# Designed miniproteins, single chains, continued (5): the designs that were tried, part 47

Each design is a single chain, and the fold is of that chain. pLDDT is the mean over its residues in the fold that is shown.

## One batch from the design tools (miniprotein)

Design m17728
Fold by ESMFold2-Fast:
Formats: sequence, C-alpha cells, structure tokens
Structure m17728 (fold): chain A 59 residues (1-59)
Amino acid sequence: HHMEELERHQRDVELAKESLERQKKAFDEYKKTHGEKAKSNYKYFEDLIKEMEKAIEKA
C-alpha cells in the first residue's frame, strides 16, 4: 500500500479490519443459513477472508 501520510494509512488499515470482521460474520451467517447445500461456495469466502487478512498484514 502507498500512502501520503501515516494518518491516512492508519485510517485505511482500520477500515480494512472492519471490513474483514464483517466478512467473517457474513461467512458464519452464510454457513448457518445455507449449510451443506452451499458448501461449494465456502472456498470463495475462505479465499476472500484469507486475502483480506494478508492485505492487512502487509499494510
């Protein structure tokens, strides 16, 4: 990530963390709602969460 200033970087990282938590909650709800019938879609959510975590760690 390229930032002009530390404050902007801090803000972007916090927003990314909030987005990650929302995605984790959405995936949990998705599993509860759709269960076995939608198991093929679990990898999409798992990959998305993993990429978001990786991006936050690199920031």
Scores: mean pLDDT 74

Design m17729
Fold by ESMFold2-Fast:
Structure m17729 (fold): chain A 55 residues (1-55)
Amino acid sequence: SMEDQAKIEILEGSLETFETIVELLIKKDPSKKEELQKVLEETKKKVEEAIKEYS
């Protein structure tokens, strides 16, 4: 449905924004790189699972 497609687009856009924020935070404080990359990986998995529900 169009509503499900809109939800997928919002989820994908939100993930892209979050990836950008994580990159900026790592550049500001490289000591947090491992922790932030782990959070990003876990977030990506959750978003991928959510997208599958609407696909």
Scores: mean pLDDT 85

Design m17730
Fold by ESMFold2-Fast:
Structure m17730 (fold): chain A 60 residues (1-60)
Amino acid sequence: GPVVAEALVDYPATSPDDLAIRKGDKVLVLEEVDDKWVKAQSLSTGETGLVPKSLLKVIA
């Protein structure tokens, strides 16, 4: 199933495909896009987008 991760820092969306996140937000990691980016879904908003892997800590 999808991996649950927590945002370590705030990340403002810098491109249309990005997911904006705040420190402490929980996301579902849906897909690894490449070596640096994942497609994630915000558990608070339900929105999906790209997030840098380095900003996320896996918790489940």
Scores: mean pLDDT 82

Design m17731
Fold by ESMFold2-Fast:
Structure m17731 (fold): chain A 109 residues (1-109)
Amino acid sequence: SANFRATLDRLLAALRAMVEAGADPAAVRNVLVGLLDLIANHADRPEVERLREETIARLDALLAAGASIAELLEVVIETLRRIAELVPELKELLDELIAGLRAIRELAA
């Protein structure tokens, strides 16, 4: 899990830097998809893979509707809360990730 944690921390730092630089919502979506892919692969559970697929579809629909970065982040935060309920062994890590994403969402609002 050391490599998994390091990759999550790197993606979160990249996401924060992108939002602070005024990145396009589509670019932010790509990093969020990378976060979801990493978490789903690590969890290795069909119910988490379904949440990943449903969340990516929601993100793509929101982008097509002109959604803000803050709205994209809120959808991913909601999904991570659901994954933490399904995979209690990841709860501490996902709660930390949610806190980081919430801080980035406040910057984007």
Scores: mean pLDDT 89

Design m17732
Fold by ESMFold2-Fast:
Structure m17732 (fold): chain A 66 residues (1-66)
Amino acid sequence: SEEEKKIIEELKKLLEEKAKFIKEKYPDATVEVEIDEDKYFKLTVKHEKLNFEEEISVKDALEALR
């Protein structure tokens, strides 16, 4: 639906903003964003002081935001 598309676009924007914020804070960090609009959004960060991987299921995200 059009409402679901808006939620997906909002999630993409939030993930990209988070990635930019991390890269600004840790310029030498490896920051990767993987987006599959039908399955998941994934953010991977590798740095000396910050190492993590976040994955959000599109279904779970749609339920959480609405």
Scores: mean pLDDT 77

Design m17733
Fold by ESMFold2-Fast:
Structure m17733 (fold): chain A 66 residues (1-66)
Amino acid sequence: MTYRVTLTGPVEREIGIVLRLIGDPNTEVKPEGENTYIVTFTGSPAEGQAILEELKADPDVKVEEL
């Protein structure tokens, strides 16, 4: 599944989130803008869903299914 992720918080939080996503070998991250990323989960559906729920729980993170 592919999602658009927009990070509206402080730069330190954005860096942490991006590094976490890039660090997952089964997650593809493509920058679409300065704080907007296209994220594709290619590994376990359960692990991908866990990351999505974590992102959605952050009020400074906007997640949209594509």
Scores: mean pLDDT 77

Design m17734
Fold by ESMFold2-Fast:
Structure m17734 (fold): chain A 85 residues (1-85)
Amino acid sequence: SEDLLLTREEVAAFIREVAEKSTNPKLREAFKRLAELVEKTDLSPFEASAIAIAVAMAYVLEKKGRTDEAVELVESLIKRLEEKA
């Protein structure tokens, strides 16, 4: 099942790609901050992959006009990673 999991480097790259596609400045900056934290944090492939799923959900929420919920989701991930420092 390792082939189904992403590395932290792959996840950071994915988050940066999502940030470039975001139209909301606050959400874009939150994605950029999350990518930096993913690169700096010792994450298992499972943890990194879970973050990628949450980022994909935030992207879908923005596309549905639910931008405030997308921001809250990304900010919650940032807080969890900062607490692991």
Scores: mean pLDDT 85

Design m17735
Fold by ESMFold2-Fast:
Structure m17735 (fold): chain A 75 residues (1-75)
Amino acid sequence: SMSEEMEEMIKRAEELRDKGLKAAENGDLESARKYAEELRDLSKEAKDKGLGMASYVAEKKAEEVEKAIDEAEKK
């Protein structure tokens, strides 16, 4: 169902965000950027499927990882 698909996409977004934040904290900026990109791709996929909430969640989580990368680059 659309509800189950949305829940799985949100869960994946959470997992990708957590991995991205950990990578940024550890100075693995290459991996952190890859996870941010995967979150952006997930947001686009969700939008194309009409899953607006999942798209929004993935976009916001991508922004969180991107912010962590910016902060890590300044150290």
Scores: mean pLDDT 88

Design m17736
Fold by ESMFold2-Fast:
Parts: C-alpha cells; structure tokens; sequence
Structure m17736 (fold): chain A 70 residues (1-70)
C-alpha cells in the first residue's frame, strides 16, 4: 500500500531524528493500513527492545517473522 509506505517512511525519518514517540506512532499507522508490512514490525521490535520493553518487542519480532521469514 502506498499509504502504508508513506507512514513507514515518516516513521523512519522520525527515528532518524531520535523522535521515538513519533516513530512508533507512524509505524503503528503503517501496520493499521497494511497489517502485512513486515518491515514496520521489525522497526517497532527494535525500538521496544531499546526501550527495555522486551515482551512487546518479542511480539513484534514474532509477527515480522510470520510475515517475512528469512
């Protein structure tokens, strides 16, 4: 989805600026539009691990692997 890709890009830009709250908001909007956007789940997992929220991070990792197993 073009809309999901737009939100994903905005999340990446926010993350690049260190705005974790805005990055999470954009990535959550991206997966609302496209629940199969594995790359958004990967970045949400990384952010939550860095915040020490291990349980939330693990849920996002599992979802990302479900959608795009390497």
Amino acid sequence: SEEAEKYYRQGVEALGRGDLEKAIEYFEKAIEVDPNLAKAYHLLADIYFNLGKEEEARKYVEKAKELDPE
Scores: mean pLDDT 84

Design m17737
Fold by ESMFold2-Fast:
Parts: structure tokens; C-alpha cells; sequence
Structure m17737 (fold): chain A 81 residues (1-81)
């Protein structure tokens, strides 16, 4: 939805500011909030598939921050399924 897209854009902007400031704790919090929002936007019937895809993407990711975000997304999607 437009609302979810706007919130994701806001979180991305805050993440850029935190990265520029070297605020690792803030980056971790923003990644967790991003994962929560992503899972909340997934239809219940798709949660298991999203969890599997996110787990695979986390293993394939060469970016540790992206891998952590994908792993958290997978964990939350598994819990919600």
C-alpha cells in the first residue's frame, strides 16, 4: 500500500542518517522496525513462502546488514505464519 511504501521510505531515510552518524544501535533498531513492517504487510497465506524466500536471500547476501534484515524478516514471518 501507499502507506507502507511511505513508512519504508521514512525508515530508509533514517537509516541513511544513522549510517552517516555511525550509530550502529540506531541502525539495528531501524532494521528490526523495517522487518516488522515488511512482515505486517504480507498476506497471511503468503507468510510461509516469504519466510522461505527471505531465509534463502539471507544466505545468499554478501552484505551483512542486508543478511541480518532478511534473517529477521524470515524469523518474524515464520512466527506469524
Amino acid sequence: SAAVRAELARLEEEAREAEAAGDEARLEELARRTAELLVASVPAEDLAAVAEASEEAARASSDPRNAALLAETARLAREAA
Scores: mean pLDDT 81

Design m17738
Fold by ESMFold2-Fast:
Structure m17738 (fold): chain A 62 residues (1-62)
Amino acid sequence: MEEIRRLVEAALTGADVAEHPELARFARDGDGKVTPEDLARAFDRDGSGRVTLEEAEAALKE
């Protein structure tokens, strides 16, 4: 699904939750923004501190 890939790319660039409400579940700081750090917490299962498009896409499809 290209929509998921687009959302992941937007989130990796620091997308605003108000523009992408579906990303709100990943914005744990409550500051209304999704940061790469928020995504790393949600999608980086191996603790490498990096999130790839493949890892994020797989997590969003879960």
Scores: mean pLDDT 59

Design m17741
Fold by ESMFold2-Fast:
Structure m17741 (fold): chain A 61 residues (1-61)
Amino acid sequence: SRVERVVRAGLEVRAALEEAEPEASQEEIDEQTRRAARVAGRALGLSEEEIERAVAEALAA
């Protein structure tokens, strides 16, 4: 689904940050994960509700 694609985009950013920025705080990683998921969700035409659900799923994974 498009929601699953948005979750994946957020998780890819999280993984990249954990590798490239070993000193980044969990709060910084979570903020960038949220931002990436919201950008991807808007680009794919998700509703605001679907975007926030995808953000929550990405942060919980």
Scores: mean pLDDT 80

Design m17742
Fold by ESMFold2-Fast:
Structure m17742 (fold): chain A 98 residues (1-98)
Amino acid sequence: MGSEAIAASIRAHPADEIVQAVIDNVKKAVDYLKAGKRSQAAAYTTAAMLQISLLELAGDYKNGAEAARKAAEIARQGGDVETAEMFERWAKRLEEKA
């Protein structure tokens, strides 16, 4: 691994910060969806998906699964059943790998 990998590790956020960012983004997505702002809701859902993907790519299946489960719960409570089911399926796949 080169100097780029070392630089990346210095800039690495703790997994807990990424999990919290997923939670915050899904909460904002639900708020925008309730306000009828579907494009803004989709943008925040996409940000949460990218953050879970970073945990999965890093091999952090345990924190990735936790983030996906919390995202699913928030989406379901907000009435976004389709997004909740997507995150629930993602969490189950990550739990199987953990």
Scores: mean pLDDT 81

Design m17743
Fold by ESMFold2-Fast:
Structure m17743 (fold): chain A 72 residues (1-72)
Amino acid sequence: SAQAAQLAVQGKKAYEEGDYESAAKYYQQALSLQPQNADTLEVLAKALEKLGKTEQAQQYRQKSQQLRQQQG
């Protein structure tokens, strides 16, 4: 989906600028369009870690790892 890819690009730019809150928001929007995208789940987890939302980050990281095992 082009929309999910565009949102992920916006999230990456926000992350690179140190705007982790906006990065998480864009990645969450991308994830709403592609719920089983392991890469999006991982970068969302990284943004949440930067925000101190450790429990949420762990949940998304676990889901990303599970999906990678299923997609390999």
Scores: mean pLDDT 85

Design m17744
Fold by ESMFold2-Fast:
Structure m17744 (fold): chain A 107 residues (1-107)
Amino acid sequence: SMEEEIEELIEEAKELKKKVEEAKTDEELEKILEELSELIERVEELLKEAETEEELELLEEGLKLLLETAKLILKKAKTLKILLRAIGEILRVIGLLFDLELKKKKL
């Protein structure tokens, strides 16, 4: 079900956040940013398919976790390259949170 897919994504997001907390180098953060981008892409696709308030609430939880993860990468970034990529992902998640709020208002 869509709820099961979103719950699985939330668990993957939690695991990714732990990887950020453990990361010691910008090379490790770069790999985590690639995984973060893939999870954000999956949320974007799930948000297009979401039809219920319950599905949107779960997606909001996932997006908030991804935002926290991106903010942690930003805090740990030592190079301008990783810092700018983290900012890009933060802005992308904020945009999706805005799209989600608009979709909620149409229900």
Scores: mean pLDDT 90

Design m17745
Fold by ESMFold2-Fast:
Structure m17745 (fold): chain A 70 residues (1-70)
Amino acid sequence: SKQELIDKARAYFLVAATIEDGAVRDAVIAKGQQYAKEAGLTGDKLAEAVTGAPPSPENIAEAQAFAASL
């Protein structure tokens, strides 16, 4: 669903902020941006999604697993 994609984007952006390796961080950001685009989020709506409610623990875990796979 659109809301699930928004939650995934938030999770990937949150996890990216904890990553010190620039290449890994950029890859995680890019995946978050991909989910945001699939949800139809651009400009101010994308910024709102990043700073909105905390993402689900399940999607945070998914984003962490993605980062660990890089």
Scores: mean pLDDT 79

Design m17746
Fold by ESMFold2-Fast:
Structure m17746 (fold): chain A 66 residues (1-66)
Amino acid sequence: TIEELLEEVRRLADEVLASGDPEKARQVTIALFLALAAITAYDFGEEEEARKLLQHAVDLLREALA
């Protein structure tokens, strides 16, 4: 669900920020913009687009943790 993907983005963002790495903090900023775009798409009834944007944010944050 969209709610589950948003929770995953928040969880991963917290883990990335806990690293204290300024370069990884930039990835959190990008993921936040993707999440905001996803919320906007969802509000306009574009659930599939919102899901894709949130999945992209999750993938970016997972790469930052690798």
Scores: mean pLDDT 83

Design m17747
Fold by ESMFold2-Fast:
Structure m17747 (fold): chain A 93 residues (1-93)
Amino acid sequence: MKEAAELVDKGFLAMLEKKYEEAIKYYKKAVELAPEDALALYNLAVALIEAGKYEEAVEYARKALELLEKELGKDHPLTVAARTVLKKAEEKL
C-alpha cells in the first residue's frame, strides 16, 4: 500500500506539470500494485482523459465508480466525481 501511495503522489505531481503520459505511467504502476485502490483508478482515469485516451479512461473510471459506490456510497463526493469523469469520457466516444 505505501509503495502504491508513493506512485499516486508522483502521478499527481506529473499532472500538475501537465506531463500526462508520465502521470499515466505512475498511476498504471500504482493500479498494478493495488488493483482495488479506487483513488488510484480514479486518478488514472482523469490522466487518461487529459491525454485523450477516452476508451481506456471509460474502463478505469467504471472500475473506480464501482469500488467507490461500494465503499463510500453513491452520494459521496469522490463517487460523484468518478461518475462525472466516466460521463466525460463516454461523451468523447
Scores: mean pLDDT 86

Design m17748
Fold by ESMFold2-Fast:
Structure m17748 (fold): chain A 78 residues (1-78)
Amino acid sequence: SDELVEEALELLQRAGVLVLLREGNEEALKMISEATRAIKEGKYEEAIKLLEEALKLITDPEARKLVEEALRLVKESM
C-alpha cells in the first residue's frame, strides 16, 4: 500500500533527525538513508535488512520506536 510506504518514509525521516541530533551515529544514519532509498525503489527486502541493522546501532528509545514502526509498515507492504 502506498499509504503504508508513505507513513514508513515519514517515520524514518523523523528517526534520522533524532539519531543525528541525539547520537551522531553516522553508520546508523547511512543505514536509515539507504533503507529509505531501497523503499523508494520497491526493494523492501533490502530495506528490512538495513533497518534491522540500524536498530542494532540505535540506542535512543524514541528513534528505535520510529524505526521499529517503519519496519512493521514495510513488512505489511510486501
Scores: mean pLDDT 88

Design m17749
Fold by ESMFold2-Fast:
Parts: C-alpha cells; sequence; structure tokens
Structure m17749 (fold): chain A 76 residues (1-76)
C-alpha cells in the first residue's frame, strides 16, 4: 500500500519530495520500487541520482544491484 504512493512521488520534480519518497522506499525494501528508482539513476541531476542510488542500496537484492551496475555503466 505505502509503496504505490511513494513510487508516484518519485516522479515529482521537487527534489525534497523525491528525497523523502526515495528514503522511505529504501527503508521499506520493496522490489516494486526498484524500477522507478532505477529511472532516477539516469536523471541529469546528480542529487537525484545520489538519493536513488542510496535507496537502491538500502533495498538490496539482485534487481537493485543490477540497476546500480547498469547506471554506472552508462555514460549519460
Amino acid sequence: AAVGPLVELLKHENSDVQFTAAGALGKIGDERAVEPLAKLLQHENPVVRGVAKEALKAIGGEAAEKAIEEAEKLKS
């Protein structure tokens, strides 16, 4: 239930909203958040990329680790 609303907040343009949502998703550790957070790893804003990476590390697991590896491989 909580994951759905937080995932929608990751699409918000406000960095404070994205920080709050990404942090909460990291604490919840739900795999459903991995794809939305992975999209933020592709973002041009390095602050947004940083919070998404931290949240993915907090979630952990194969899907989250793969998302981080793919983002590091991409040159932007």
Scores: mean pLDDT 76

Design m17750
Fold by ESMFold2-Fast:
Structure m17750 (fold): chain A 77 residues (1-77)
Amino acid sequence: MSAEEYLKKGEEAYKKGDYEKAIEYYEKAAELDPLSVTGVRALMNLAKILHEMGDFEKAAEYGKKAKEAIDALAASQ
């Protein structure tokens, strides 16, 4: 399964209110392609859902990883 397929499955799980599955799929998407638009979206969605669940520490960690990935992509030429 590709990073894009995991991102889509994560979004589908989130829409169903299955936050546990959404987190699992977003983590897989970020692991497979961390330095990509797909990976950044997965990391941002992880930060958002964890914040919604009250896990502010993990939300901040994934938000930082998303920022680092954005900066790395901007630096790549």
Scores: mean pLDDT 84

Design m17751
Fold by ESMFold2-Fast:
Structure m17751 (fold): chain A 68 residues (1-68)
Amino acid sequence: MATLTAHNDGTATITTDQPGTLVLPDGREIPVDGSVTLPLEEALQATLVLADGTVVHLTEAPKVDLVK
């Protein structure tokens, strides 16, 4: 599973329980092996592909696990 945490500094942390690849809309691929922090605007436009083939669209609000 993956969790998106937004920060007040304009960044977001994506945390995964599996290794995966973060695909940005400009075609860049970022490997993820636990967590990655990137600009919030890039994180919200990204797609996370986990090693088991699960695809997580970060453009949609998660059902749970946002900053509280």
Scores: mean pLDDT 72

Design m17752
Fold by ESMFold2-Fast:
Structure m17752 (fold): chain A 69 residues (1-69)
Amino acid sequence: MSEEELRRAIADVLGIAGVTPPEQTAEKAAEELGISREFADALLVNAADILAGVPISETRAGEKLLEAL
């Protein structure tokens, strides 16, 4: 997955978060986007940093995100 594809995945996950109860957001995102629940959780936790333009490798869960790619 490229950084652009990852940013798009974050936008999609945030869209699901806007219409889904917080406790179900990661599970629903995993089902809708075909990703693991752990990856969906990592996208949600790092969404603010990645959308602000921080390189994925410099985020706290960036290593886990890169391993999931």
Scores: mean pLDDT 66

Design m17753
Fold by ESMFold2-Fast:
Structure m17753 (fold): chain A 85 residues (1-85)
Amino acid sequence: VTGDVRVTVTAADGRVAEVELEGASGDDVAAAVNAAVYALTGGRLSAAQKAQVAAAADEALKTGKPQTVTVTVNGVTLTITITPL
């Protein structure tokens, strides 16, 4: 499944990274989230966390409803919201 999404990554300390993607797959969304996670934490998503984000993106695109994933990277808790456009 591919489509347009807005991705918001919010750190528990209130810092936010946001990106919009056009014609994105779940793997494209996971790659963009991984870049945002690195910017906010200095760390990267594990393979399991990337798969979780990709699955959430596929679900958002399939249902037309926002999906939220919570991950912890380098001791920072992040809330990732994927909103289909």
Scores: mean pLDDT 85

Design m17754
Fold by ESMFold2-Fast:
Structure m17754 (fold): chain A 80 residues (1-80)
Amino acid sequence: SPELEKAKERLFELTGKLQEALRELYEKDPEKLESLLPKIEELEKLIEEILKKLEEGEDVSEELKEFEKKVKELLEEIEK
């Protein structure tokens, strides 16, 4: 479905952006990265939930919205 494909593209876009930011943070400030590990683990769990639902063809609109919100919050903390 068009919505399913759009959700997959958005998930991969956001995970890629987050992975790049975390890689840069590891190089620049590893102590700050360590302090953010609990939030990263929450995002990893949410990614697993979204991927499982996408594989089963289920609606992920709410989970994806929450993921986007948490990614934005984490990126803002990284930029401080």
Scores: mean pLDDT 84

Design m17755
Fold by ESMFold2-Fast:
Structure m17755 (fold): chain A 90 residues (1-90)
Amino acid sequence: MKHLEEGKKAFAKGDYDTAIEHFQKALEEDPNNAEAWLNLGQAYLAKGDYEKAAEAFQKALELDPNNSRARAGLIVALRKLGKEEEAAAL
């Protein structure tokens, strides 16, 4: 869980590339960590990498279907990608 914490610290400082690296390392240790997928999606969204953000939020929702933060992030990412009908269905 050290990588998840370090990723959150980097994200808070606006260092999205470092945050992404730490969240990816957390997922190498535990690929079923819904919180790490959620935070990875938020970091990609902040960086403007909307396709990777959508993928990460989808993984978070596969692990925790009731995660309202992941659903909200996925809606934003899908809208940025022009997938408005997919976003509206969530």
Scores: mean pLDDT 86

Design m17756
Fold by ESMFold2-Fast:
Structure m17756 (fold): chain A 55 residues (1-55)
Amino acid sequence: SAAEKERLEKGLEEVLKLGEQGHLTVLEVAIHDLEGVDPELAKRAREYLEKLKAE
């Protein structure tokens, strides 16, 4: 649903901040939850995760 998609997108924004702090596993779990709802956003978030791992 649109409401569920918005909720997951908001949650991802908060989890991205945790990823920047080194909580990469939490970010990866959020990406998996998002893959079934918004695969394009999940792909972009995964690219961001890969950049964080490279730094």
Scores: mean pLDDT 74

Design m17757
Fold by ESMFold2-Fast:
Structure m17757 (fold): chain A 68 residues (1-68)
Amino acid sequence: SAAEEAARAALEAARRGDERRATQILLDAFPELRHLAGDVPAMLRALGHDELAEEVERVYRELRAAAE
């Protein structure tokens, strides 16, 4: 589905540390999620992709740990 394709593309952007790109991918597909802009996990949960949201949160924790 278009929702799943956008969600996976956003995850790939998040894996690269590009939260702005991840947000833009989701907003381009689902402009109604603008109120959640900047919170990629919340945007993914609003679309019913809880497991992908958990993956993004894990990636962000790993990127933060690597920066320490």
Scores: mean pLDDT 80

Design m17758
Fold by ESMFold2-Fast:
Structure m17758 (fold): chain A 66 residues (1-66)
Amino acid sequence: SLEEFKKQVKELEEQIKKLEKDKSREAKEQIAELYMQLSQLYSVLGDFEKSREYAIKATKLRRELL
């Protein structure tokens, strides 16, 4: 349902906030993966602007780790 997708989005956003306090490479890799999950969920919700924003954030973060 739409409510279940919104709950998943909020849970992923909170997980990212916690991981952002950790400056390790491992935490940054996890954040990039969570950004991609948020991108997919926002796409399902029809929020294509947010979907694109998170996909770009994931790509940029992964490039910084190369």
Scores: mean pLDDT 85

Design m17759
Fold by ESMFold2-Fast:
Structure m17759 (fold): chain A 85 residues (1-85)
Amino acid sequence: SLQEEVDRALVLMTLSIALKAAKRGKYDEAIELLEFARKQVERVLDGETREKALSALDKAIEALKQGNVDEAIKYLEEARDIVAS
């Protein structure tokens, strides 16, 4: 449906902005965006796709909190790929 397409696009945009923030060293901004994306994913996706996306987002958030930027970027890119599927 159009609403599902819009909702998925909004998640992808949020993740892209979060990725840019993380690469720029704006970790607090990236974390806030990823936490917002988690709420979007819980509402928009279902089943195994939701579970995989939430897992990747949780790992990205924890990596950012620990200062593990390369790991965070890896998981954030994984989350984008899952949502785009």
Scores: mean pLDDT 87

Design m17760
Fold by ESMFold2-Fast:
Structure m17760 (fold): chain A 69 residues (1-69)
Amino acid sequence: QKQQDLDNLTFASEIAARVYRELLAEGHDRETAQRAALKASNAAIDALDKGLSRPQAEEVARTAAREAA
């Protein structure tokens, strides 16, 4: 469980960092990008916890980020 939790957190952090960088590149301000990245991270963790695959979790996370931006 602990190792799986750490792996899921690492994956979610990587998605959050990627979303943050992409939103900044698109011209969003830092506060908007940080808020969207946080929502992406939470959505990814929730999706993985529900048994979705990593590609599915990333799709859910990106959708949540887009809605937050």
Scores: mean pLDDT 81

Design m17761
Fold by ESMFold2-Fast:
Structure m17761 (fold): chain A 64 residues (1-64)
Amino acid sequence: EDALKFYKENAIKAAELTIKLAERSGNEDALKQAREYLEKAKNATSVDEALEAARGAGRVINAL
């Protein structure tokens, strides 16, 4: 419902930001992981799945 849409949109934005930062760093592994989390965010069917995608994207940024 509304909560799922909110968290899903936020997870998508987090993954998109992670992709942009990974591209700037030239880290192909980070870019691949960021794209995978973007797909997970887009396909999330629960708030927990959306939160997991957002956390995963955040971990990729922290590893850059």
Scores: mean pLDDT 83

Design m17762
Fold by ESMFold2-Fast:
Structure m17762 (fold): chain A 62 residues (1-62)
Amino acid sequence: SELEERIKEVKERLEELQKELDELESKDPRPNDEIQRLNAEIISLAVELTILRNELEKKKKE
């Protein structure tokens, strides 16, 4: 289903972004502007993932 495919894509992207965030936070000097942008993207995708999971759960109750 399109929902399951999108959930997989968002989850994989979140895992890659989290890895990038960890690498950026370990740098000296820390690129704070890039970290802030990456955190914003992670938050946005985490919200999308929650919405997609809720929609998938609704379909499974039928």
Scores: mean pLDDT 82

Design m17763
Fold by ESMFold2-Fast:
Structure m17763 (fold): chain A 92 residues (1-92)
Amino acid sequence: EDWLVEQLKALMEGAASNGARVSAEVEGGKVTITISGLTPTQATAVALTAIGLSLDGYDVSVEISGDTVTITVGGLSEEQAQELLEHAQSLG
């Protein structure tokens, strides 16, 4: 489960380093990560990474809407959810 958090952090950092905007919200043990300002190729790459996590059995869902990818992650502890929120905030 710490591995899932590290993979999501890497995904957020990679998107931000390519000029995307990253934000996160926490509600009821779920984290919603929103990555916006993506090119179609970048949106596809981000979505495929999130789909890969879902296929590995993690409670991860992904939605693409225009230049935005929304990733919803469940099954996290309060500490894990807060860590993802703080990481997203650190990226601007």
Scores: mean pLDDT 83

Design m17764
Fold by ESMFold2-Fast:
Structure m17764 (fold): chain A 61 residues (1-61)
Amino acid sequence: MEELKKKADEYYQKGIEALKAGNYKEATSWFAKAAQYYADAGDHEGAARAGRLFVEALNKT
C-alpha cells in the first residue's frame, strides 16, 4: 500500500503546481486522483486534504 500513498503524494504535488499556474481544470483532476489514491491507501486525512483542495480548485473553474 506504500505505492498508493506515493502516487497520491505525486498527484497532490501536480495539483498544487497546476493550481499555482492557474490551470484549475488540471488542478481538479490531479486532486481528485490524489484523494482517490489516499482513500485506497487508507490515508483518510490525506484524502480529506486533497478533497478540500479539489473543491477549492473546482470553485475557481
Scores: mean pLDDT 83

